Designed miniproteins, single chains, continued (5). Designs and how they scored, part 31

Each design is a single chain, and the fold is of that chain. pLDDT is the mean over its residues in the fold that is shown.

## One batch from the design tools (miniprotein)

Design m17049
Fold by ESMFold2-Fast:
Order: sequence, then structure tokens, then C-alpha cells
Structure m17049 (fold): chain A 65 residues (1-65)
Amino acid sequence: MSLATMVRNMTDGMVDAARRDPSSLDTALEQAEIVAKNGLHSPISKEAAERGLEKVRRTVEEVRR
């Protein structure tokens, strides 16, 4: 299994969690930032992590609007 696939699945899970449970929004954003930081050491995983973080941030903004 590739690191990029694992990172993508993890960030997608965070987006899903944020959409299902508003109380988890802060936790989801924090976890997405941690994943993005860890992904910076690999070009492939960095791109996946950055996209995931962007999705989580957008979801948080939509729900808190």
C-alpha cells in the first residue's frame, strides 16, 4: 500500500467525520494539519495531505458559517 493512498484515506476520513459530527470540527482540523505536516517529507503524500487539509478547512468554514 502506498503512503499517498494512506494519507488520502486518512484526510478523506477527517472530512467525513467533520460533516457527520459538528462537535468534531476542531479535532478534524487539528488532525488534518498534523497529516499535512507529516506529508511534507514526501512529494506524493505532501500533495495528498495538502488537498485533504483544504477540504477539511472548507468544510469547517461552511458548517460554522
Scores: mean pLDDT 65

Design m17050
Fold by ESMFold2-Fast:
Structure m17050 (fold): chain A 104 residues (1-104)
Amino acid sequence: SFREEVEERIRRLAEEAGATVVEIRVPEDEEEARRLLEEVERALRELEERGVRVGPLSYEQLPMEPEERAELERELKELAEREGRIVVLIRAVTREERERRQAA
């Protein structure tokens, strides 16, 4: 439930900021965490090479007050301590790319 609450809160904030894709991953281990980060970096680079403008959004860039940000950072740290590590993936995606991903 705590993880679900954090995921829902981040998703709502990202949607308000205009992000179309929000995903929170809790990797099983450090190796999976590194793979997820490498995959995100590769995907963003490929999109940029194709002339698609995609801006990654971190939770730090979401529109929130400093006090709310500090609380969210504390919650994310607590979640990471409980699960070992988390990866927050927030990116603005074109409508076409979103439809393609859903079809795949």
Scores: mean pLDDT 54

Design m17051
Fold by ESMFold2-Fast:
Structure m17051 (fold): chain A 89 residues (1-89)
Amino acid sequence: DLDKAAAEVAKAAYESAASRDPRVLSLDIEILPDGSILAEERFLTADGREGRLVIRGKEVEFYLLEDGKWVLVEDEAERRRLAPQHAAL
């Protein structure tokens, strides 16, 4: 129950932050039965590329759209540089 309450607070904070970010294109976010968060966000990077974040609990996958395909960005420094500010939560 505490884990679920913490997840609800985190979800509300993320939705609030994303709603104030003009580069967010779409956000789908849900709390899984285990209390973890599953989210998929589409956004524009500062350099004008289309990005996608997939959040599964504490794991974050960062994708960039290249030639019509989602390409995983594995460099953590590059991900932190390109990610929306609210996604650092």
Scores: mean pLDDT 77

Design m17052
Fold by ESMFold2-Fast:
Structure m17052 (fold): chain A 66 residues (1-66)
Amino acid sequence: LVPSFWSSADDVLEMIREMIRHVRRVDPRLAEELERMVAEFERTGMLTGQQAAELAKLLDRARRLA
């Protein structure tokens, strides 16, 4: 479950950072998990299928809290 717009990494990262800021007010543990995943992506420039699936799950959980 890798989003097609991963080629626009800066846009995706900005969106995720906004979600992290919102989620931190409600669930700081989830915010920490999202920050960890974003840091990994920034470090490598890519995600494995498993890492992408995990990020998708975390983002879905964050959306449900919003």
Scores: mean pLDDT 71

Design m17053
Fold by ESMFold2-Fast:
Structure m17053 (fold): chain A 81 residues (1-81)
Amino acid sequence: SKIEEIRKLRDEIVALARAQGREELALVAGTAVQEAIKYLEQGKEEEAVRAVELALRYAREHYPDAEEVIRLLEEIKRLAE
């Protein structure tokens, strides 16, 4: 399912951010995507997209060189739409 795919991408984001020594990015992105999953389970697609957009803004502002994490967040946003 779409939600299962997003869960796998969340795990990948957390693993990649941790591998890069970016523990705060792993925490912020992981938490925001988990909230997006919760919204999707409630049928709240717009709120889910907004949660992912918040994580994307954070990543782009504080970790602009974390290109793979940003790409995966963009993929999650597309799936949540």
Scores: mean pLDDT 89

Design m17054
Fold by ESMFold2-Fast:
Structure m17054 (fold): chain A 85 residues (1-85)
Amino acid sequence: AADLAEAEAALAQRDAVMEEHGKRNGELSKRVKEALERAQDPETREESLKERQDAIAEGKKVDNEAKARIEELTSRAQELLARAA
């Protein structure tokens, strides 16, 4: 009984992490696209490309952190579900 409840809590945390990651990834993707559009102007090209590069670097960091936590929570939930069965 306790393992099942804890597994459900871990899955809920995983879903929350996935939802937050999706929102942040969407925001970063939009920022990258807007920076690329501004980079078509020769006067702002260098600044826009730097902004794009910074957004990509932030996105990779966010992806790595989210992936690690999702994997940890998924593994924990699977172990708890196996014990509950």
Scores: mean pLDDT 82

Design m17055
Fold by ESMFold2-Fast:
Structure m17055 (fold): chain A 94 residues (1-94)
Amino acid sequence: MVYLDKEPSEKELQLRDRLFEISRRVDAASAAADSDPAGSLAALEAARKELLALQDEVEATFSPDDIHASTLRLALSALITATDNEIKRIRAKL
């Protein structure tokens, strides 16, 4: 089985760029949490909704067996988990 030489598709790169943009917004919201916990919580909830929508688009775009999309799926799952943890952390301080 030799499929390691397959280059990322243009669509895969577009979805990775969107994931990166959402990740930057999660980081910005987390950084603002101490000065504006309510605004940060709202921003994290919005980012979480966007991550779930992106996950749906990834599932619609790639076969479940597409190993080249596996890294993107794993990164999405990890960022959703991290966002949920940040929401929980901020709520615990309110």
Scores: mean pLDDT 79

Design m17056
Fold by ESMFold2-Fast:
Structure m17056 (fold): chain A 98 residues (1-98)
Amino acid sequence: SEREERLEIFEKKRQELFDKFLEEIERIVERLKAGEISLEEAKKRAEELVEEYVKELYKIAEEYFDEETQKAIKEEIEKGKPVLLERVFEYIERAAKK
């Protein structure tokens, strides 16, 4: 169905965006391990990347779905955002200890 095709395109774009997000987080971790940035700066840059990731997800949702579906997706993204931030910060903090 047209709805199923839109969901498949959305999921593909979401996955591509998440893969790019992870690549950028790894670049922050590499710079932190090299002593090029502080832990505080690494966490700040990671928070900015999470905000950028969420904004781009919102744009994709707005492109492919009606207002009601957009609201549901955005609510799920907002619930996931603090969990993603916590996990990214834990990952960066673990990297800083080595």
Scores: mean pLDDT 86

Design m17057
Fold by ESMFold2-Fast:
Structure m17057 (fold): chain A 83 residues (1-83)
Amino acid sequence: MPEAEKYLASDDLEDVVKGVKLVAEDLETGKRISPEEAMELLKKYSDRVSKVLSKDPKLLREQATLLTAAAIVGIGNELDKEL
């Protein structure tokens, strides 16, 4: 199991934040998992990702790739307000 998935599956908000950052890096670089696998993790854990990004919009500003990924997982209208 990818480390990012372990963090995204956590009920701990801090772990979910860590998972989101790992997934964002892999979306850009494919270093740990392919960008396609990273995208599927965001879709699979979209509820947790949405909660993290809505509570801490600075994550979107720190990780430009997360803007595209979050739109794909259905956070679209909320992100338009944070841009």
Scores: mean pLDDT 65

Design m17058
Fold by ESMFold2-Fast:
Structure m17058 (fold): chain A 78 residues (1-78)
Amino acid sequence: DELLKKANEAAKKWGVTKEITFEDLALTYPYLDLNKDGKLTGTELVLAKIFFPDLSPEELQKVLEYLREKAKDFKPVG
């Protein structure tokens, strides 16, 4: 919740009026974590700065961790 608010606040600073949702962040996740290690480094940090330039790498990592946890709730548990 707080991390989503920060992401949306940053987006508004960039002139984005659309509220960022979990779906939007999940759509960009494959591009932010190119090596699939669950962390942002090198090229992934550059891509993350394109989408969330006002967020620190630590905040971006927390957003990804929060999304991963939430994404588990969206999938059927069998």
Scores: mean pLDDT 55

Design m17059
Fold by ESMFold2-Fast:
Structure m17059 (fold): chain A 86 residues (1-86)
Amino acid sequence: SEVREFVELAGRAADAIEEEIDRNREALLADTDALSQLLTTVGSLRDQVRALSSQASPEDHPLVDATLARLDRVRDRLEGLLREGE
């Protein structure tokens, strides 16, 4: 389904951002604009996944919940970096 495909894409995006944080942490600490853009991207993905949750089949609910938790984890990490770079 399109819902499942989008939720899987959002999960992959969250994983890619986490990998970028792990590889380029020091560069991101020096680049507030990059951190703000990543936070905006994560926020948009979270809002879209939440909006689609009402259309998700019962079978897809665990994937939706797991993806939202993953996006929340990434957001918290990015917010932490933004605070540390102050």
Scores: mean pLDDT 86

Design m17060
Fold by ESMFold2-Fast:
Structure m17060 (fold): chain A 90 residues (1-90)
Amino acid sequence: MKEKVIELAKEIEKIAQEELEKDPSNFFAHAVLQLAKGIIEAIEKGDFEAALYDARRLVELLRSQPPNEATERIIKLADEIIKLLEEMLK
């Protein structure tokens, strides 16, 4: 479970980094990258509640934006992270 959450968060980092390579001024891509890194750090420290909080913040941030392919992909990955973390927290 823990390894799968890290894998999904790293995929989010990759998508955000690709968006930043296209547009370095993309504020939302910077915010997504920071939240994905926060999730990985929290998981590595065993703080699943902090990881869940950051994953929920990520979904809310992206749902406040106009829909696009990258945003929809990140939302799906973040929703999977939330589901896995909720299962780990009971």
Scores: mean pLDDT 83

Design m17061
Fold by ESMFold2-Fast:
Structure m17061 (fold): chain A 71 residues (1-71)
Amino acid sequence: SAFWEREVAILRADLDRMLADPSLSDAEKAQLQQMQAQLDAAVAAKDYATVLDISIDLGVMQLKRAVDRVF
């Protein structure tokens, strides 16, 4: 359980950090808020497969934002 507690804590911190970015579009903000709600529901259900999926989706979003800022 210590692994999932750490993973969830990291995801919550990353979501909070991204949501604090004033350069977010309304669509990006809505997507991050949806991920935050899905994470809370998954943790309550002990659905760690969904926690992993959210981690991957967040990583992809961060990568896409980085690419968009360069090009």
Scores: mean pLDDT 85

Design m17062
Fold by ESMFold2-Fast:
Structure m17062 (fold): chain A 73 residues (1-73)
Amino acid sequence: GVSLLSEQEKLGLLLAFAQLEDEQAKKEGRSRVLSPEERAQLAYEVYKASGALDNFLQHILKEYPQIKIAPVP
């Protein structure tokens, strides 16, 4: 489960989600105000502080099952 992920893996998941949002926006001819990296970092800080990070990560994995975390060597 997401609660077993490292903090770096959690941030990586948020970044992958932000990148998918950017790809969808580009296909629709829209621009995002913040970069994917900025949005991922902001989401990480906000959700971590509120204790909702793992719930949000579970939501991402449910809605975007194509997001994969590379195995740690």
Scores: mean pLDDT 75

Design m17063
Fold by ESMFold2-Fast:
Structure m17063 (fold): chain A 55 residues (1-55)
Amino acid sequence: SAGVEELARTLGISPENAEKIVAIVREDPRFLPLVARESGLSVEEVRRLVERALA
């Protein structure tokens, strides 16, 4: 999806890895702060990117 591609570009990872991140966060939102820390983004920004990837 376009949202997965946006997440991949923002994090600097492959679309396949972005899909894995979306799946992990969907299963357990406690991973949101960890993804935010590794990417240098806010938790709110990562949440919105994941929501767009799921839409």
Scores: mean pLDDT 82

Design m17064
Fold by ESMFold2-Fast:
Structure m17064 (fold): chain A 98 residues (1-98)
Amino acid sequence: SAQEYLKKAEEKVREAIEYALKALEDKDEKKRKEYLEKAKEKLDEAERYLIKAGVDQSEEEIKEGIEKAKEALEKVLELKKDPEVYKIALEGLRDQLK
């Protein structure tokens, strides 16, 4: 069902957030890059599930919420500022999806 695909998309966004948090906390530049690449991979998986969910009107608000969380996470991953601010933002997104 569309609901199952939306739940899968949410799970993938949450996994991406966890990898992004690991990237911010790791002091090894190579490991940070690997975690960042994993986060992006999970965002791509989330997008595939959102496409599979389609346009069921009853689930549109949930789909929009997941899409906004994905977009916010992508913007956080592109910016290079204070790691503590990014951690707080990522934890907030994780909590929003639960």
Scores: mean pLDDT 70

Design m17065
Fold by ESMFold2-Fast:
Structure m17065 (fold): chain A 84 residues (1-84)
Amino acid sequence: VSREELEAEVHLAMAMMIVGVARATGQPLSLEDVRRAVELIRRARENGAPEEEVREAARALAREALKSDDPEVRELAREIEAEL
C-alpha cells in the first residue's frame, strides 16, 4: 500500500466516522462537522480514492446534513454532491 493510498483510506474512514457518530447519536451534524467531513472526502479524492467510495461518502454525508435544523448546514448538504 502506497502512502497516497493509505492517506485516501484514512481520510474516507474519518469522514465516515463523523457521519456514523451523528447517525448513532441521532444528533444532526454541526456546520463544523460537515465542513470537516467535506475536506476529508475532498482529500481522499485528491489522493486517488475510488470514485464509487467518494460518491457513497458524499451521499451519506449529504443525507445526514439534511437532517439539520440549520439552514446553512442544509445549503452545504445540497452543495456536497455537486462538489464531491
Scores: mean pLDDT 80

Design m17066
Fold by ESMFold2-Fast:
Structure m17066 (fold): chain A 74 residues (1-74)
Amino acid sequence: EREARAQEKVAALVAAASRTGPLSDEEIQQALELYLKAEETGPGEGAGYRGDASLPVRKLLAPQAHADLEAGLA
């Protein structure tokens, strides 16, 4: 599902960036929006690289990111 794909991409970046430093809930929400937009336009050609393209928040908070994603999707 689109939401699951977006969550997965955010979670992967959160895990990778956990050492660089945490970000605010606002930045995590922006990342989620970016991934959801990419999924809407077509999960084929651009879905994989969307997280790398224009994600300003590479240092996401792992636990907070998941909380925000679940809250936003509920």
Scores: mean pLDDT 51

Design m17067
Fold by ESMFold2-Fast:
Structure m17067 (fold): chain A 70 residues (1-70)
Amino acid sequence: SAKREALKAAFEKIKEAEELWKTEDISNPEVQKKYLELFDQAKEEYLRAGDEERAEAMEKQKETFLKVAA
């Protein structure tokens, strides 16, 4: 189903963000940009799945990262 596919896509984006965090230099602005884009993509997939609460959690995760990375 479309909802199941969207949840899988969101999960894969989160896994990609976790791998990026482990393998790349997160102090690099280009890496930070890619990391933030992965959370934006995960948010869109959660919204497509109808999971507004998890989509909001992605936005909060992004906001927390931006505060720490400043």
Scores: mean pLDDT 82

Design m17068
Fold by ESMFold2-Fast:
Structure m17068 (fold): chain A 98 residues (1-98)
Amino acid sequence: MTEEDIVEALVEAYRNILRGIPAKSEEERRLQEAAQLAAFLPTERDEAKRRELVREIARLLGVSEATARRIIRAFRKRQPAIQDEFDADLIARLRALS
């Protein structure tokens, strides 16, 4: 699996989390956990804790810490667009119910 394949898997896992879709396998569960930790990482201000979170994400994804940092960076660039997509879909559904 390439670095870009892992980013796409995390993006899909994050969409599933936002939609309340549960993980159907151990692999999906690890991807969802990694996506949640990556989304949380910007809120952590303690550098030691941030390093520990990066290490945990690396462990969940089965990659090196350096590769995990690149994946997290790529995922975080995609995260706002995913959130905007979800928010727009939710608003459209709420309007349809009104």
Scores: mean pLDDT 80

Design m17069
Fold by ESMFold2-Fast:
Structure m17069 (fold): chain A 93 residues (1-93)
Amino acid sequence: DKFEEIEKEAVEKAKKVGYELGQRLALQRHSTEEIVKAAEELGEKLGKEAVEEIRLKVPNASDAQLESVAEKVREATIWGALEGAQETARMIS
């Protein structure tokens, strides 16, 4: 299923780039609140990119499916960033 393939790839990418963002911001001594805000903004951008790709490659995707993908991508970005920040905090302790 091409929809599921794109969703999976988008979520995996979001978690990875979120993790890298979280590591970088934690090394720069940003607060958890600042990291979450940055991750939310990045996740919104990545979600829009994923929705655009699905609209192009899966023209029969419903609005509900597109909204679900955008939300999963945003959530994965935030979770990735928190994980990356937490790992960095452990290493520099």
Scores: mean pLDDT 87

Design m17070
Fold by ESMFold2-Fast:
Structure m17070 (fold): chain A 105 residues (1-105)
Amino acid sequence: VTIVLEDPTGEQIEKALRELAERFEPERVTVTLHLDATPEELELAARLVKQLLEDLDVKVEVDVENRTLTVVLRNATREALLKLAEALKHVADHFKVKKVTITAE
């Protein structure tokens, strides 16, 4: 399953992940966020996500050239997906998100 959101609000990102948690039992979820952000702001966003999701099996990667933040959640239980939804809403509340791609496997 792949969901693409253009210029999403934090609430739209949260809703998409909550609906995914309700309808699917994915083994892995990958979220790629395209941010209108400087390299320093991208690093700050990655740090925030890592801090908020520290108890989860999550990998966070920054691509400065493409201004993307990629979050890979393994063992994507409903509870883990709800925490991811809340964390990404916080990111979108602090940083302008231009595009989000959510892939569930």
Scores: mean pLDDT 85

Design m17071
Fold by ESMFold2-Fast:
Structure m17071 (fold): chain A 111 residues (1-111)
Amino acid sequence: SVTLSAEEALELAREALEKGELEVALGWAVHAFRLRGGRREAELLREIYIAALERQIELLEENGGDPSKIELYRGFLDALRNLDVETAVRLAEQLGLDGEFIREVLERILE
């Protein structure tokens, strides 16, 4: 089902993603997914997580960050790209993210 509020949130998330405003994009995409729980919202969330992880890896590499943490982010990025639900959930939890939310998002894309 489509709601105006969910569609508005999805458009705001897309605009923020295009501008590189990843935290803003994530906030709107999470809101849209919680309202409608659709595949479109889930796919956009995956795109935003991938973009955020790519940025975080670049920042860690530039600033001499912990190699084990960089490897953890790269593993999570790869799991999201491959839609490897179990690996993504496990790595999300190790990164301090909500693994069950990541499961809901990825399972929606696969259904």
Scores: mean pLDDT 88

Design m17072
Fold by ESMFold2-Fast:
Structure m17072 (fold): chain A 65 residues (1-65)
Amino acid sequence: TEERLKELEKLYQELLKQISDPDKQEQMQRVLDMLKKHFLSKGGSEEVLQGVKDALRQFTDDLLS
């Protein structure tokens, strides 16, 4: 679980580099916090990790549009 949370945080840091707007960076942090809570509430499985990583990527793409 802790290793998977660190993997999610690594993805967040890579995606954050694409965002220059501080308001959008704050939105990403809030989404990350929500996704971490969801991940932990679902037992921290690999399948849930993949879902939250995909959601974070989609949210970032939407912010860049």
Scores: mean pLDDT 82

Design m17073
Fold by ESMFold2-Fast:
Order: sequence, then C-alpha cells, then structure tokens
Structure m17073 (fold): chain A 78 residues (1-78)
Amino acid sequence: MKKEEAAKKILEIAERAHRELAALRAAGAPEEEEDAVQERALEEMEKIAKEAGVKLEELIKLALELREPEAKELLEKL
C-alpha cells in the first residue's frame, strides 16, 4: 500500500470513529461502547500503517498535510 493511499484510509477510519462516537454520546450510551469504537479505530489505523510499511506517526503527518485543519481534529481526539 502506498503512503498517500494509507493516509486517506486513516482519515476515513477517524471520520467514521468520530461519527460513531458522536451518535453514542447523543444516545447516552455506556462509556465502554465509546472505548470500543476508539480501540477499533486505532487498531485499524495501525494495521494500515503496517501495510504501508511506515509508522503511524508518518501517516498522521501526511494526513494533516492533505486535510488540515480537519485531519488534526479527527486524529488528535482518538
């Protein structure tokens, strides 16, 4: 997987996670369900980084360059 492709995928994962967290919070769901969403998102992003052959931190930097400031808010809140 190419780094640019991987950066786009981690942004998509972060967006889905934030959307799910917002819905859970609005519904008053248990904290454990929020934790599960965050854990799955981080695990998926780590797998994408491994497939790209780079560190997750490098993909985060690329994502910030592609969609600043949106990417910063999405990635830093996980």
Scores: mean pLDDT 76

Design m17074
Fold by ESMFold2-Fast:
Parts: C-alpha cells; structure tokens; sequence
Structure m17074 (fold): chain A 87 residues (1-87)
C-alpha cells in the first residue's frame, strides 16, 4: 500500500526513539486494519491507532515531530476510509 509506505517513511524519520515506537504501534494497528474484511474489526483497530497517535501528539512539543505525527495521523485516516469504502 502506498499509504503504508508513506507512513513507514515518516516514522523512520522520527528522531525520538520513544515517539518512533509509539508511531510504529499505530502503524501495526493500521496494517492489521487494512487486512481485515470485518468493518467492526477495522473500526476497532483504527480506534487503537487514533488513541496512540492522539496521545503521542498531546505529549509532543517539538513542531517538526508534531508535523510528522499529524501527517501520519492523516495518512492513517485516509487508508482506513479507503479500505472501509472498498468492503
């Protein structure tokens, strides 16, 4: 998925190792959602990814790292919306 590849590239560019691990957890939940054919399961995994990214954003003060997280968040929502529309 081009969206998952873009998310992965952004996550690799995160310099804070704790923030990177949190973003990697959100990526894992997003990737699992993209493999599910059950809309309820997709929504549940998307909710997990949202909570992780929203918590990371709340704790992040660096504007460059925040911009990366906001773009990861946007790409995740785009992927989930496209996947649900295809089910």
Amino acid sequence: SPLLERMTALIRSITDPELRRKAEQALAATALASLSTDPAHVEGLAAVARRILDAALAETTDPEERAKLEEIRRLMEELVAEHLAAL
Scores: mean pLDDT 90

Design m17075
Fold by ESMFold2-Fast:
Structure m17075 (fold): chain A 91 residues (1-91)
Amino acid sequence: MAAEEALKMVREGAPKLLERYKEGKVSEEAAEYAKKALEAKDPVEQIKYALKALLAAGGKEVEDEKIERLAEAIYNEDLEKAEELAREIEE
């Protein structure tokens, strides 16, 4: 279930980010990460780039290792750890 839900989030979220870029509401960096999320074949990489796209859209810079750990936690259905990592990223 979590893998399907995460991939659904990427498939639905990344195209919406690209639409917002077309409307001038999102940065070029966010659009590039959204494209990488859609092109990635590994599900963890898809989630990782989708998270990078969302963070770039919000003007936030986060270490790749933290984003990768968050993507892995989401994919592995460790929602409690995912929430902890998301909180660290928002701080």
Scores: mean pLDDT 74

Design m17076
Fold by ESMFold2-Fast:
Structure m17076 (fold): chain A 100 residues (1-100)
Amino acid sequence: MPSTRQVFLDMMTTVYQRIHDSTIQEINDGRDQQVVDDMQNFMVSQMIQLAQQVQDNPDISIQQLRDQMITVLRQMRDQADRRGLSIMSQSLDQVIQSIQ
């Protein structure tokens, strides 16, 4: 059974990799660099907030952690979609489905 900490690190690693890969793909697909940068800043801010919440609640369960991560990822997906970053939106949706 993985620990709550290990589950968190694995989820953070997966999300970071998906954000990085989709950012490169959006730029290669000809998306505006400013739009991509603004979205990346938004996602980094959301991940920092989640990491702070986990640090402030050491008794957080794996289920609570998954629920918080899904909430953050849904917000990121919806923002990516609104900005026309379809590759990023699809990648985030795939991560949500893998965690749920």
Scores: mean pLDDT 82

Design m17077
Fold by ESMFold2-Fast:
Structure m17077 (fold): chain A 75 residues (1-75)
Amino acid sequence: MYKIPSREEIEAMSKEELIEKFLELARWHYEKMGASPEEIEARIERLKEQLETMSDEELKTYLYSVARYVEKIEK
């Protein structure tokens, strides 16, 4: 079970922690959507490369959007 980080938790995270939490959330979400293991690994690898090029501010904003989206669809 994945714990969705709060706004306060995200603000307190380092870039490394933001990337780790984002990858955890993405992997959990892809598994829930029924993606194959191969598809999940390919998506995670691409996402990791993308996240590593982002600034701390961009990562925080993106993680907020994704966390809020997951919260809405998990019901």
Scores: mean pLDDT 75

Design m17078
Fold by ESMFold2-Fast:
Structure m17078 (fold): chain A 90 residues (1-90)
Amino acid sequence: RYRSVAELSPEERLRLYLLLLMDLFGLSPAATARAFLNSALGRDLKRLRASHLTDLLTGRARIPAELRAEVERLAASIPEGLLEQALALA
């Protein structure tokens, strides 16, 4: 069961985008996290770490509350059309 993009939290939008990258490139969660942080979208992040993204991808943990502002900025920078496509493929 999936929701509309409008119902997704910033954390869920980020996770959906990372899942799309993982599927498109055939990467592990850890490889996806590192590739994202080395990308144009992720490279300038100062507080978010690869371990946070890996835990989010695997469903092991949620992102810490003190990092939510960084996640919100990231989620806002992801094109909504990509998130709509990812949901349609689910």
Scores: mean pLDDT 73

Design m17079
Fold by ESMFold2-Fast:
Structure m17079 (fold): chain A 65 residues (1-65)
Amino acid sequence: MDMRNRHLAIFGEAVTQIYQAVRAGDFDRARQIYEETLNTHDLTEGEKKILEGLVNGKTSAYNVS
């Protein structure tokens, strides 16, 4: 299940949905999407950290490392 194209689509969709929920002030939905993504898809450690950061309202507007 490590098809790069599908994996990127799943991760990208989760990022987008969490970002939109956070921007709408719907933090419960943002957390729900994060939890659901973790439960239904295998994510790398880095991907989990990115989604967790987005739920906390980080790295959503200015992407810099």
Scores: mean pLDDT 70

Design m17080
Fold by ESMFold2-Fast:
Structure m17080 (fold): chain A 124 residues (1-124)
Amino acid sequence: SMRREQGQEALKLAKEYLESQGFEVEEEDLEITTDDGAVLRVDLLVVDRETGKRYIVEVKVITSDSKVSLEEALETGREQMEALFAEAKARGLADGGILILVAYSEGNKVYKQVIGEEVEEVEL
């Protein structure tokens, strides 16, 4: 499906972008089991090669046929990133969180937000 294809492409673009910024992908599709037995999935776990800090990465897509606004997708992605980071931090798995949003509906623009920082448009 278009959503699956653009989702897979967005994950590849996010990995290539993060590697270009000095991150190493340590794990993909990481599972975190919560204390109540729920399983959470993290798209990527990356390590900053310069600092050694680990980040969970949430990859969000606005597909080319989507009517979801950029603002709504950024808000939803931020909330998901913050929730995943809280669980990862509690387990000693991550020092921070990164949201990568690929907006195919917006002319294939890519946005990045690190927890505690402002959103920025990034060059691929």
Scores: mean pLDDT 85

Design m17081
Fold by ESMFold2-Fast:
Structure m17081 (fold): chain A 113 residues (1-113)
Amino acid sequence: SVVEELVSRGVKKEDAELIVEIARQLGLPDEFVLELFDVFSRIPFEKTALGLLVKYFGLPLVKYLVDRNPALTPEQKQRILDLYEKYEKGELSEAERKALGIMLVLASYPLFP
């Protein structure tokens, strides 16, 4: 499982488990989330197109992304929103910011069916 590798990279176990569960619900391989973590180590989420949109549109965009995604459970939606609130307050570590970036990419999927 990818959970142990994400935890070794500084992601909290509960967030690593959430990420892997969402990826599986969307039909994505577990390795996809590790590849995204590595991408965000090279290109910060805030400098991606989605990250720029989140920076400028804020909580309303994050709520839209999680609410429109039928694969997300209410508990998964609330966890993403809670992490985003901490992100806005500057309370997340580098690994936690990467985890939130992965969650937001997964919540945006698919962008267009």
Scores: mean pLDDT 82

Design m17082
Fold by ESMFold2-Fast:
Structure m17082 (fold): chain A 96 residues (1-96)
Amino acid sequence: DEAFRASDFEAELAELRRRVEAATTAEELIELGRELMALAQRAINEGKYDIAIEALELAIEAYERALELSTDPAQIQLAEINIKIAKEEIEKLKKL
């Protein structure tokens, strides 16, 4: 069951990674960043810290690409705030 759960998180992360690679708009990248942060929180709740870190790192990548594509101040602010949150969470997880 643990192996199945780890495989499920890995499969979901792989799907989100493909979606980030395929995304062409800031809006899509911001939504994917939010989904990746949600995946990371679920992984943390199950003690899967390595998967959580990978999901947060991919979320940062998605938000950074959104910053390159966006001219909307609200989107820029949201992406910058979430990059900061994700970086702080990674630092906390690496200490565990």
Scores: mean pLDDT 85

